Designed miniproteins, single chains. Designs and how they scored, part 97

Each design is a single chain, and the fold is of that chain. pLDDT is the mean over its residues in the fold that is shown.

## One batch from the design tools (miniprotein)

Design m3381
Fold by ESMFold2-Fast:
Structure m3381 (fold): chain A 89 residues (1-89)
Amino acid sequence: MAEDLVEAARKGKEDAEQAIKQLEEELPSSPYPEYVKKIIEELRRAKKHLEEAERAAKAGDLDKAKEHLRKALEEVQRAAEIYKEMLEK
């Protein structure tokens, strides 16, 4: 369980970092830079929760790790909703 939570948090951080990098590269040519900035902000918050989840899981605090993973998923969901709103313009 702890090892699985560490791996989930690590993969999530890598996915978030890749998405942030791509969005930052696209930002200067985006027709909706304010939306892209909000998406990056949500993904950065998710990454911080994933870092805390990995730390908690490594320390054996599975409840704290799960709570931080839940918060990270909520931030990713917010980023996805902002992205959908941007695409509907």
Scores: mean pLDDT 84

Design m3382
Fold by ESMFold2-Fast:
Structure m3382 (fold): chain A 89 residues (1-89)
Amino acid sequence: AAEAVREQMALLPAHAAEIAALPAAEVAEAVRRAGELAVQAIRAGAPAEVARLLVEYARRVAALSGSAEAEAAAEEAARRVEEALREAE
């Protein structure tokens, strides 16, 4: 599972210009979705590594977008993931 996230992260530099051109709201929604998927992965018993890679992916997408809304969404996703990991222990 982690390998799929790493493959997507490796592709981000090739898509940097496309991500920067996306509407801020669309990037923020995609980042929130990534956070939701990370929380669902934790609840389904996925390793913490996979969930944290999804959050790192979301942060990189937000940074490439240049959107404060997307960056705020990425920080919220990080908070939710760490909370879900604490609950799962």
Scores: mean pLDDT 77

Design m3383
Fold by ESMFold2-Fast:
Structure m3383 (fold): chain A 100 residues (1-100)
Amino acid sequence: GAPGGPPQRRPASEGTAKASDYFALAAGVAQEGGDPEKIATYAELGAKYARQGARDPELAEKAVKEMEEASKHMRQGNLDEAAVESGKGAGYANAAGAAD
């Protein structure tokens, strides 16, 4: 990154944007019946970025909770439920980043 850095608003937006991207990737891989390890990794990264970049802590916590459930379902091989929870997580992450 450049030493001058972006304004404070951008760091929060980047975190939630990355969270949304990782949750979308997790959901996509889950829908294709893909690698559960990749799905779990994307879900965990999404959760971390949601917490770091969120403007709305309640929506961020909802995103993290959905991604924790998605990761649990992925480890159990429940890809349909993992895809649903990943989708909810992505929605909450987007809402957290867009809040205020």
Scores: mean pLDDT 65

Design m3384
Fold by ESMFold2-Fast:
Structure m3384 (fold): chain A 59 residues (1-59)
Amino acid sequence: SGASSAELFLESLPDEVLARFFIEEGKLPLSKEETLELLRKEGVRAVLERAIQAGRAAR
């Protein structure tokens, strides 16, 4: 239930899988390399926040 369970699931995935997911499904306007760097530096929360913002802008 809720964001906590989703975040735990995302953290369980390899960074490469997460990067592909956010780019392909989340339509994240970053390169694969930039997404991988963001995951390494700031973690899944930062990438998720950017994906949400990009999705809102696309509406």
Scores: mean pLDDT 72

Design m3385
Fold by ESMFold2-Fast:
Structure m3385 (fold): chain A 82 residues (1-82)
Amino acid sequence: PASEEEKEVLLKVYKEKTPEEFMAFGLGYTYAELLLKQGYKKEEVLEKIKEKAKELLEKGEITEKQAEAFIEGAKYALKKAE
């Protein structure tokens, strides 16, 4: 079950973001979790997430707000892993 803090964060993301931005948040979260499970350190995971967001943004595949949401999702996963 989700903690009260986790529920509050997810509800805020849901209320403030478009469906595409919410999906980007979820993808960033999941990708960060996968990298952590592969043995990458938190600092390395965050750097890889930022590089991925930059690449997608430069290719015009996502908006700036979707890139921000992706990074936010990853940061949330890293915080939860503490």
Scores: mean pLDDT 79

Design m3386
Fold by ESMFold2-Fast:
Structure m3386 (fold): chain A 90 residues (1-90)
Amino acid sequence: SLEDIAKLSEEILNIRLESYEKKDYIGGLEKIKELIKKYLPPEAAEKAIKLIDEYKPKIEAAYKKSLEEAEKVMDELFDKIQEIIEEVIS
C-alpha cells in the first residue's frame, strides 16, 4: 500500500541517519533489509535485498576511504532502491 511505502521511506531515512551518526553502514543495511521484507511485495523485496547485498562490499570499500565516499555509494544504492519502489506504486 502507499501507507506501507511511506512508512518504509521514513524508516529508511531514520536508519540512514543513525548509520551516519554511529558509523555503522553495514548494520544499518541489515535493518533496512528487514524493513524491505516487511513493507514491499515479495518480488520487489527480493530485488531490493539482492541489490543491498551486492552494494555491501562497495560501501565497506568506500568507508575505508571516507564517510563522504560511503555516503555517495549509499546514495547510489538508495536511488536504485527508489526505482524498485516506484515500480511497486505504478
Scores: mean pLDDT 86

Design m3387
Fold by ESMFold2-Fast:
Structure m3387 (fold): chain A 81 residues (1-81)
Amino acid sequence: SALQVLAGVMLQEIRELAPAEEQARLSELEREFWARLRAAKTPAEMLAVVEETVARLKEEFPHLAEAVDAHFAVFRAQAAA
């Protein structure tokens, strides 16, 4: 779906901003995200997975919070439409 593509772009952009030492952990969180998203049965569950992942990224990588918020704002706008 368009929302899944947008989520993928968001994660890729964040990964490009992260130093090499954080790449392995970001890849792990991305794998967890996609596994949870595949297990989600409703649009509300899918949105919850995205919001929880955004919160986790900002908590674990606070130096990336601005980039996470900027990309997620686009995702939120599309999800609300």
Scores: mean pLDDT 79

Design m3388
Fold by ESMFold2-Fast:
Structure m3388 (fold): chain A 84 residues (1-84)
Amino acid sequence: DELIETMTPEMLKEWEKQMEELVEKWKAAGKEEEAELFYKASLEGDVEAIKKLLELLDGEKVPEEAVKELIEDAKLMAKMREKA
């Protein structure tokens, strides 16, 4: 697994911190719903949250292939967090 091989425990903590900072930034901008959905999508791998986030961020039709790829990436990131 290339992602697991390139991710040190320090990089995993840095990534988690960056995700938390991004969530706080969105909340500060008044986008609390998007921030909560982003947190669930990126840190928990919540498929429903990914779909809702994409609908809020993309005013145009989102391709199903892009949604599926994002879901797979989110699941991988969630597993990497669990192993660290």
Scores: mean pLDDT 61

Design m3389
Fold by ESMFold2-Fast:
Structure m3389 (fold): chain A 95 residues (1-95)
Amino acid sequence: MKAEEIKKLVEKALEALKDKSLPEEKLIKIAAMVTVLLEEEDVPNADELAEELNTILIERFGDNSFREPVLKLKEELKKTKTIEEVVEELKKLLS
């Protein structure tokens, strides 16, 4: 997948995370997948996108309680899934 296509997918995911009706379990899963893509792929403006993700999560939770669940799932995704599988699963979650 081209870096620009991954960037657009991440941007779409960040927009979806702003939906306050989104269940916390789904939000954590999307956040972990976005973090994997930003860390493992050469995504344009990855640092700015990571900062936006952090802002959305802080606004949603009001604290740092999301960090441990996201980190745990991110580490599991990196060990158990390919980048292509993460991209496909994220696309399905955003459909």
Scores: mean pLDDT 83

Design m3390
Fold by ESMFold2-Fast:
Structure m3390 (fold): chain A 83 residues (1-83)
Amino acid sequence: NKEEAEEVGRHTQKAAEAVRKGNEKEMEEHLKKMEESASKLKFGGEEIIEHGKKLVEAIKKGNEKEEFEATGKLIEALRKAAE
């Protein structure tokens, strides 16, 4: 599950980078790949998808507080899934 959790984290990071650059198409591609990779996890996939989407939404809104909260929850969910 560790390699699959790392793949999910990579796509989530790229989606966040894409939204910061204003590239919605690239953001959508990486969110889709994140969901596909998360579906292969034995556990924790739903939490990762939820927090990953909230992170991207927070960045779009420019809400730093929501971004930090979603980032923390995403990191914790990824850590648990990597076990």
Scores: mean pLDDT 78

Design m3391
Fold by ESMFold2-Fast:
Structure m3391 (fold): chain A 73 residues (1-73)
Amino acid sequence: MADLQADIDEAMKIMSYTVSNDRIGVLEVTIDRLRRRLAELESQPDPDQAEIERLRRRIAELERELAALKAAA
């Protein structure tokens, strides 16, 4: 029975790793999209500063989450 518990623990570890890798990929793609949108807005002759601030906050938030996941992986 101890052998069966070891197999379960290993399976849970593999599942956790897979979920973390999927989340990392999603975050990287999302951050890239938001960075491109931010660059477009900043290039406008009269940019929406409120939207720029929202995008900067969102990018920083996602970058913190990405860094935490990479540190944990």
Scores: mean pLDDT 74

Design m3392
Fold by ESMFold2-Fast:
Structure m3392 (fold): chain A 57 residues (1-57)
Amino acid sequence: PPVEVRTFEADTEEEAQKLLDDAIAEAQARGGTVLSARIFKDPETGKWVARVRVALP
């Protein structure tokens, strides 16, 4: 099955978490499986990054 990687940038951890939660919900609605979900602060930009990997059917 195809693996999709989505990356989002946000100014706050709260916004990054919201984007991650929305992406997970959308993937699940499409019958996908979440392989990994990660939030981290990019030291180069100072922004919060949310990254999710999903396997689609």
Scores: mean pLDDT 83

Design m3393
Fold by ESMFold2-Fast:
Structure m3393 (fold): chain A 87 residues (1-87)
Amino acid sequence: SELEEKIRNLLKRIYELAKQPYDEEVTAKNIEEILNSEELKFEFELTGLFLDGRYREAFILLYKRTYGREPSEEELEELIKAYKEVL
């Protein structure tokens, strides 16, 4: 599925960032666990958006999950600014 492929590509990026050798068997098992968990699917979608530099989409997704609404433009700009200041 498209979601499975997206999660696999994200996990490959995480291995690269962690400077660890890619492990297909561990990755396949982790994908199965993620696909069976709404919380883990959310966390991987969010992580993928941040790794892609899609900060607006990432914070909109996070804010909707946390507060049940979309952030205002002002809130979104403040969140992105704060995030960039701690990188």
Scores: mean pLDDT 79

Design m3394
Fold by ESMFold2-Fast:
Structure m3394 (fold): chain A 71 residues (1-71)
Amino acid sequence: MFKVGDKVKLKYILGEDGKLVLLEDESKTVEGTVVAVTEEYIYIKLDEEVLGKYGNAIPTKEPYIKGVEKL
């Protein structure tokens, strides 16, 4: 599915309170690169800082993984 080096677009980001922030209501596109893949998470390095973060760990289980789109 995903592999290290894949360029991805994110539809959500983890906020400081641990809640998912949907980016669909914003005109801003958040892109990143997959830097690690595990059974439980894909680790993404963001192309720019979003909500104080330069990286995000997305659970491989639904519904979270549906917020990650391969470019």
Scores: mean pLDDT 66

Design m3395
Fold by ESMFold2-Fast:
Structure m3395 (fold): chain A 83 residues (1-83)
Amino acid sequence: SIEEVAEKLTELLFEKGSKEEREAFAKVLGLPPGAEEDRELIRHRIAAVLALPGNFNAENVIKLFEAAGLGHLKEEIEEIFRE
């Protein structure tokens, strides 16, 4: 489900992303400064983005992460969508 994928993407971001990478990602999501430490806010915003038409696929999520400099997580994102 979108909710399960959003949770796994959020876990990936907090486990393997640096604070600076999470700040860049929060900015890409249109969130205010300081939101990079708000796991629940990031999760809800990811779920909202994934719910938009055409966004619920690995390619578009990888592009979203690449926009924040997180393209190194491509393989982990692909694995999340394999399930």
Scores: mean pLDDT 84

Design m3396
Fold by ESMFold2-Fast:
Structure m3396 (fold): chain A 59 residues (1-59)
Amino acid sequence: SAMDEAFEKRKLQILLEQIRENMASGPASRALTREQIKNLKLDEETKKELLEELRKLEG
């Protein structure tokens, strides 16, 4: 429903902010975050975007 979609988007924004903080913490935190992203119930587009951000940080 529209309400569920709006709530899900807001929840995603908060989650993305937390994930980005973890990515900024260093290589060990990035490895843990990568594992979490793979196991989280996120849509595939969001997962790919986060994994691309991790890849860019790793070079």
Scores: mean pLDDT 74

Design m3397
Fold by ESMFold2-Fast:
Structure m3397 (fold): chain A 71 residues (1-71)
Amino acid sequence: MKAEISVEDLEDGNVKVVVEGEESLSVEELGKLAREAAEKLTGQPVALSLEEKEKDGKKIKVVTAVAKKKE
């Protein structure tokens, strides 16, 4: 099973963590990865959002976590 994690610094001082996983992966597992990564970087609780995308004709699940960046 393949999951990819990317981290983006947002202009408003927030950190965005995006976890892309195969359709067969659970939203709970992807959400845990996104939450743990964002909380490690910021020390703040995170809001999660789920989006389904198609990549190379295959459905993937995308979980996004946003948390305030440490100053």
Scores: mean pLDDT 73

Design m3398
Fold by ESMFold2-Fast:
Structure m3398 (fold): chain A 74 residues (1-74)
Amino acid sequence: KVEEEKKLVEERVEELTKRFGGALRVEAVESLSSSTGEKIYLISASAPQPLPGELAAAVEALWEAREELGRWIK
């Protein structure tokens, strides 16, 4: 369900921000497609500070969370 997947993504985002002390910012933004009117989700990640080893792990976790939201695009 949409609510369940949103909760999963929000929990992932919160875990990542806790692990990196706010150095990694991840946001999932709900939007509407102008062509189809369907809900789409954009995931953006930014790190105010480069975290070499930990950033790689964070990107992997973000990729997995992105796949959950990708189910809603179609």
Scores: mean pLDDT 56

Design m3399
Fold by ESMFold2-Fast:
Structure m3399 (fold): chain A 89 residues (1-89)
Amino acid sequence: DKEAKLKEGQRLYLEAADLAAEGQRLLAKFRAGGTPEDGRRAASLFERAADLAERAAKLFEEVGSSMQQSARGLAEYSRRLAEEARALL
């Protein structure tokens, strides 16, 4: 069902965006002198965001949604920030 795939993709994309935002907050805290736990949690949140955004991108691609590019961009961005967070540990 095209509409069900579009709706699920939108749900996953929004969840990924929320996780990435929380990851950014924790990474900023870690960089400003926070704990290694802040860095590890940021990396984990970005990895989860990347996975959800990748799943959203596939669903958007299957239904021909222009949102596929935004979802792929979020996945790539989140993977990069997860690597940056881990490199600081």
Scores: mean pLDDT 90

Design m3400
Fold by ESMFold2-Fast:
Structure m3400 (fold): chain A 73 residues (1-73)
Amino acid sequence: SEELRRFARGELTDEQIEKAKEFIELYKSGKVSDEELLERFKEMFPWLPEDQLTLENVKALLKVLEEWIKERE
């Protein structure tokens, strides 16, 4: 959801941003399946509501985080 994406962008510390970068690179490398992606994402962002941690929302959030990180670099 849009709210989930905005929350992640607003609440992320520099340390969490670095973790997000590493996660995006890992996903892009093709080393993780969709199911593994979802499981690892839950571990990295445990403060996100579990009911919002669907594969669809995770992929949408990663796209938003990638663009947001790109703008900061």
Scores: mean pLDDT 68

Design m3401
Fold by ESMFold2-Fast:
Structure m3401 (fold): chain A 82 residues (1-82)
Amino acid sequence: SIEAITNAVKKGAEALAKKIDENDIEILRKWLEQYVSSELAQEIAKLVKEAAEEASKLDDEKKRKEIIEKAAKEAKEIVEKK
């Protein structure tokens, strides 16, 4: 479901912002493949990685959450474009 993907993106980005790990990104990509194509799963995983890298540079928790929420919204839009 779109809500499951959105929630996974938010949690994944928050975890990765603390420690960027390619194995965690690959686990997320494979999990996403149960809901979307391999191409879309890769695109969403890349979005999560980019959001996590951006959030990791910020000391403000509210701004970090805003970046993560934006990534979740973009992931939802990617999934809705069939």
Scores: mean pLDDT 81

Design m3402
Fold by ESMFold2-Fast:
Structure m3402 (fold): chain A 57 residues (1-57)
Amino acid sequence: SKEIKRAELEVEFEMAAELQNKLKGLSTSDGVKLMKEAKIQLEEKKEAVRKELEEKK
């Protein structure tokens, strides 16, 4: 549904903005590690939001 897609995009943009702020103070190598961890966390959050919204439809 449109609501699920919007919720997923909202989580993506929110985490991307937060990640950019954290990256500004880090070394390149530390930033890469943070980005990899953030990708895993983002996938988990998107999946959780998707399941919750679909089950409550």
Scores: mean pLDDT 76

Design m3403
Fold by ESMFold2-Fast:
Structure m3403 (fold): chain A 80 residues (1-80)
Amino acid sequence: SSKERGIRRLSEEVTRSIEEIRRSGERTGDYERMQRGIDQILRVTEETQDRIERARTPEEVERITQEGIDRIRRITDETL
């Protein structure tokens, strides 16, 4: 289903982003910045999953999924 594909894409992005932030935290020793970035990603992930579950059309699912991925990427870039 479109919702299953959306959740899978979101989860893949979350996994990649958290790994990048974790590696940056280990490299820099800035664990506070690392934790803030992870917390923001997890919050956006929960909000996006909830919005996907409430979506009524495949087009709405795709839009919400892409918006969520874009927000996660932005948080990742701002944290690195």
Scores: mean pLDDT 90

Design m3404
Fold by ESMFold2-Fast:
Structure m3404 (fold): chain A 61 residues (1-61)
Amino acid sequence: MELTLEVRAGWPDREEIEALARRLGEKHGVRIRVVEREDLPEGSDAALFAGAVLRVMAEML
């Protein structure tokens, strides 16, 4: 299974999101791609999606 995380271009926490995606993918054998989109509004959508990845990690650990 391959999952795609869409984040705002220039997202300040992009490296953190990438690290989380890599760690989650390694633990569960899924591929997670982080894609930057300049069309995403400044908002919680990208942050909430990153938060969902964090919560999945926390719940599995």
Scores: mean pLDDT 60

Design m3405
Fold by ESMFold2-Fast:
Structure m3405 (fold): chain A 67 residues (1-67)
Amino acid sequence: MEDGRAIYEAERAAALEAAGLPADAGVEGLGEAGRVVASPERVELLREIGEKLREIGDEIEAELAKR
């Protein structure tokens, strides 16, 4: 079964790889890379990925809080 954490880890790894960042950069690293504005397309991609990761992170936090 897909756990929220597994989905978050997979999306984060894919996002970091696409952004050319190290695997340990996390969502904050993606946000900072977007803030630096390397290109409009990259900024929009990082923004979309950041929103998706935030949503998954909120879901994981909610599930952990229920336990």
Scores: mean pLDDT 63

Design m3406
Fold by ESMFold2-Fast:
Structure m3406 (fold): chain A 64 residues (1-64)
Amino acid sequence: GEEEVERARAAAEAGDTDEAVRAALGALYSGDVEAGKQGLQAIVEHSTDEAVVAGARRLLELLE
């Protein structure tokens, strides 16, 4: 939910890529597709890891 989205954004802004990915994917695995999409979007906007950003973009495309 909203907690996972905020966690993903905060982690991505702090450069904690592993925590950002865990939060976003955790939302998806719980069935909260909207929160998962928002978490993945936060990774795309705030992460400096190009491989993680590419993976997040691909997941967002698959979830459309």
Scores: mean pLDDT 79

Design m3407
Fold by ESMFold2-Fast:
Structure m3407 (fold): chain A 81 residues (1-81)
Amino acid sequence: NTYGNLALSYLTQGQYDLAVQAAEQAVKLDPSDLSLTAVIVQELVAKGQLDLAVAFLEKLVTLFPQNEAIAKLLALVKSQK
């Protein structure tokens, strides 16, 4: 979706807060598309934005508490701390 493309564009520009905001909207429109969430989180961790990646995933867990993939990804990212 458009928000997914926008999130990736902000991510490549180093606009991490805007990338996370756009990614949240993309996930709300298509909660089944976890590939975007994985890409955003992987790049944030690679760029040293670990706290932002955790905050993003904690927000997604709150919005989709039954989604095991998001919860598992959050646990994996927290293990990096």
Scores: mean pLDDT 79

Design m3408
Fold by ESMFold2-Fast:
Structure m3408 (fold): chain A 64 residues (1-64)
Amino acid sequence: APKITVDGKTVTVEGATEEEKNLACFACALCGGYATVRGDTVTCHFPNEEQAKLAAELIKKLLA
């Protein structure tokens, strides 16, 4: 499973497969953020910490 880290308004998904990157980007957009992808890492940026936390929980459920 990829490593999911929350740091304030940012959620980072590390060690993701192509499928997991797509799901993380989808969850990011659904929660009102935008995603940047570099290699196997997805970084999601949100307007507030509450949306970042919600996105992290959604990503964990989608990648379980």
Scores: mean pLDDT 83

Design m3409
Fold by ESMFold2-Fast:
Structure m3409 (fold): chain A 83 residues (1-83)
Amino acid sequence: ARRKALGLLRKAVEEASKTPDKQKAEEIILKALDEAGARLVAKMKDEKGNTLYLVELDGLPIILSIDNDVTTEQAEKLRAAAA
């Protein structure tokens, strides 16, 4: 169900944000995407090395950020890359 999948993605973001290892953080997110049945649409890395993920779950676009801070510019750029 979509609600369970969204919960899985949010939990994965929380777990990824707690690890100092950026590669492990990305593995946590990508594993959760696969388990949730979400499709990775676009991926962008900021100057801090934090990754923003645009994913699609049952046609619903969702932006995931392990930094919890997504600027309007970053969100616009990520959505434009997916169009």
Scores: mean pLDDT 73

Design m3410
Fold by ESMFold2-Fast:
Structure m3410 (fold): chain A 68 residues (1-68)
Amino acid sequence: EDDLIEQLVRAGQAAIDAARRGDSDAMAQALADYRRALEELNRLREEAGQPPIDVEGSVAAVEEEARE
């Protein structure tokens, strides 16, 4: 879980940084990594009986932050 949370923070920041420098390919890759890490975290959360994280809402929040 801790490793996946670190991956999420890293991927989210990478997407924002890529968007701000105009690197659309890097942004797309970072968003894909972010989504993948959220899906993996949700699998572990389900196994532990925890509620799932909103993957689409989380991705949209990163995209919105990148537009600012």
Scores: mean pLDDT 79

Design m3411
Fold by ESMFold2-Fast:
Structure m3411 (fold): chain A 89 residues (1-89)
Amino acid sequence: MDIDFTDPEQVKEAEKLREEAKRLYKEGEEAEKKGDLETAAEKYEEALEKARKAGDGLLVVKITMKLAEVLAKLGKLPEELKKLLDSIK
């Protein structure tokens, strides 16, 4: 794991990545509310990368579920779901 939770500097880096992921997730939700599903998918993909790097498994699951919902609405779920599953294995 890249993050050592006993090291204060690495904990700060993980917190920064979690905050970036949460910000991108919120931007994705705002895009969904506007009906811009392609922008929402892009923001959720960026949030997912940040959450994975932070080692936040709960946030990864939350973002992945939202991304899957948006991709399903776009008709892209089968292709992008395979891509996501390969990236998190």
Scores: mean pLDDT 76

Design m3412
Fold by ESMFold2-Fast:
Structure m3412 (fold): chain A 83 residues (1-83)
Amino acid sequence: ARERAKEGLLKNAELAAEAVAAGKAEEARRILEENRRLAEELLPSAEGEEREALELAARVAAAMIEHIDGSPEEIIAAAREAL
């Protein structure tokens, strides 16, 4: 279960990196900020595997947002470190 969540988040990181490479950094940032906010809003009510997945999602989104103005490679590296 956790491994599948990590794979999904890494694929999302690759999509965000592609968006940045295409000049859509602001759009990618907005989507990541909304995803982080939703994960953080759901965290207080979540338990077990769901909580772990939401904590991971929020952490990965935050890491990618911090590197959104960087290279696509930096975005992927930040996501991998947060996983």
Scores: mean pLDDT 78

Design m3413
Fold by ESMFold2-Fast:
Structure m3413 (fold): chain A 94 residues (1-94)
Amino acid sequence: NDIFRFLTQDPEEIIKSIEKRENIEISERDRQLIKKFLTDEARRFATVGGLLSIGATGEHLQKAIGIVLKEGEFSSLAELHNKVLEQVAKLVGV
């Protein structure tokens, strides 16, 4: 499955890929929040379940994270999680 393949990558590699694609510099604080988002088991399972139900891919998730990081309008893991899922839904068209 594409989403699981994406999420089994090293979080640092995912972050580097987003930085290169979006041409942004991610702060150490935001790196830690993204790592926690990607590795926190409960949030990861909830995220995967939601993404699979709407036919989202790892590329949709990567794009959504990049867009949310560019906006810079989050201060917590919960806020990051909610904004990323909202952005994925928009990219999938649901």
Scores: mean pLDDT 74

Design m3414
Fold by ESMFold2-Fast:
Structure m3414 (fold): chain A 102 residues (1-102)
Amino acid sequence: MKEEALKLAEEIIELYLKSGKLSKEEAEEYKEAARERLEAADEAEVEALLKQLRLAKYLLLGEIEGDEAAIDEAFKIIEETRPLNEEEKEKLEKKKEELLKK
């Protein structure tokens, strides 16, 4: 749904703002860009974007708040999107350990 995708995009932008990776002005610009992009998107594009936004949000929650459950959900979404080879699985596990390090 476009409203769910917009809400997820705004939550992601707020997480970047909270982490100091975006200024308040940049956050507002990104929110407007997300709104315009979603208004122009068709149903299939919105569905694909929702999956990408859910992945990004879970990764950010893991990085910023140390939410291990969120990182686990992000990795499930990655694996559902395409099959991973053994090397990619090892890299993903190492990345999870890095994201959970304080």
Scores: mean pLDDT 72

Design m3415
Fold by ESMFold2-Fast:
Formats: structure tokens, sequence, C-alpha cells
Structure m3415 (fold): chain A 86 residues (1-86)
């Protein structure tokens, strides 16, 4: 239930951004595919590890941006873990 609500929230945020810039359906679908796994990971970090929701969200967003900027996935994951530890 909560996990489903979090996925819906991320999809709504993506749609709100898409409405302003009016990207193609293909672009929206690719972005949704990236965000859905993040919603699941955010839920697990908050609920299972008791991490601060604001810190988790910031760390997940930072990791996403690092990968989009061309960082290797392994390096982005290492930095993500370090951000959560802070």
Amino acid sequence: DLLEEMRELYELELEARAEKYKPSEEEVARARAKIEPLAEEEYRLIVERGADPAVVRAALEARRRMVEEGLKAEEAEELFRRLLAE
C-alpha cells in the first residue's frame, strides 16, 4: 500500500514536470521507468533502515543526477552510500 502510494507520488511529480515542458510519451515512459525503482528503494530505506526521509530523497536524487551526468553506476552507488551515512 505505502509502496504503491510512493510510486504514484513519483509518477505524479514526473507528470507535473512533463506538463510544463510537454515531453514526448517515450521520454515520459523512460523517466517513469527510472523513478519507479527509486520509489521502492526509498520506501525500503525509510521503513526498514529508519533513515531520515529527507536525507534518503536527497541522496536518491543526487545518485540519479550523477548517473545522468555520466558517472559510472558503481561510483554513483558508492557516493550514494556515503551520503546516507552522513
Scores: mean pLDDT 61

Design m3416
Fold by ESMFold2-Fast:
Structure m3416 (fold): chain A 63 residues (1-63)
Amino acid sequence: SVDDITAAAIAQINATDPTDQAGLDAVYNQYRTQLMNSDDSAARQTGAVLRIMGQVQDRRLQV
């Protein structure tokens, strides 16, 4: 589900070194692809992508 993918994405982002920008980008791209390929509404997919994008940005600021 979108919720399960989003939870997994947030957990992996929080486990990634905040100085590893390439690693954070790779995690974002991996889970964005999973979310966009999920069998769910476009609104829920988009909301989840925006949520994980915000989490990546927040993680990068924790240097």
Scores: mean pLDDT 84

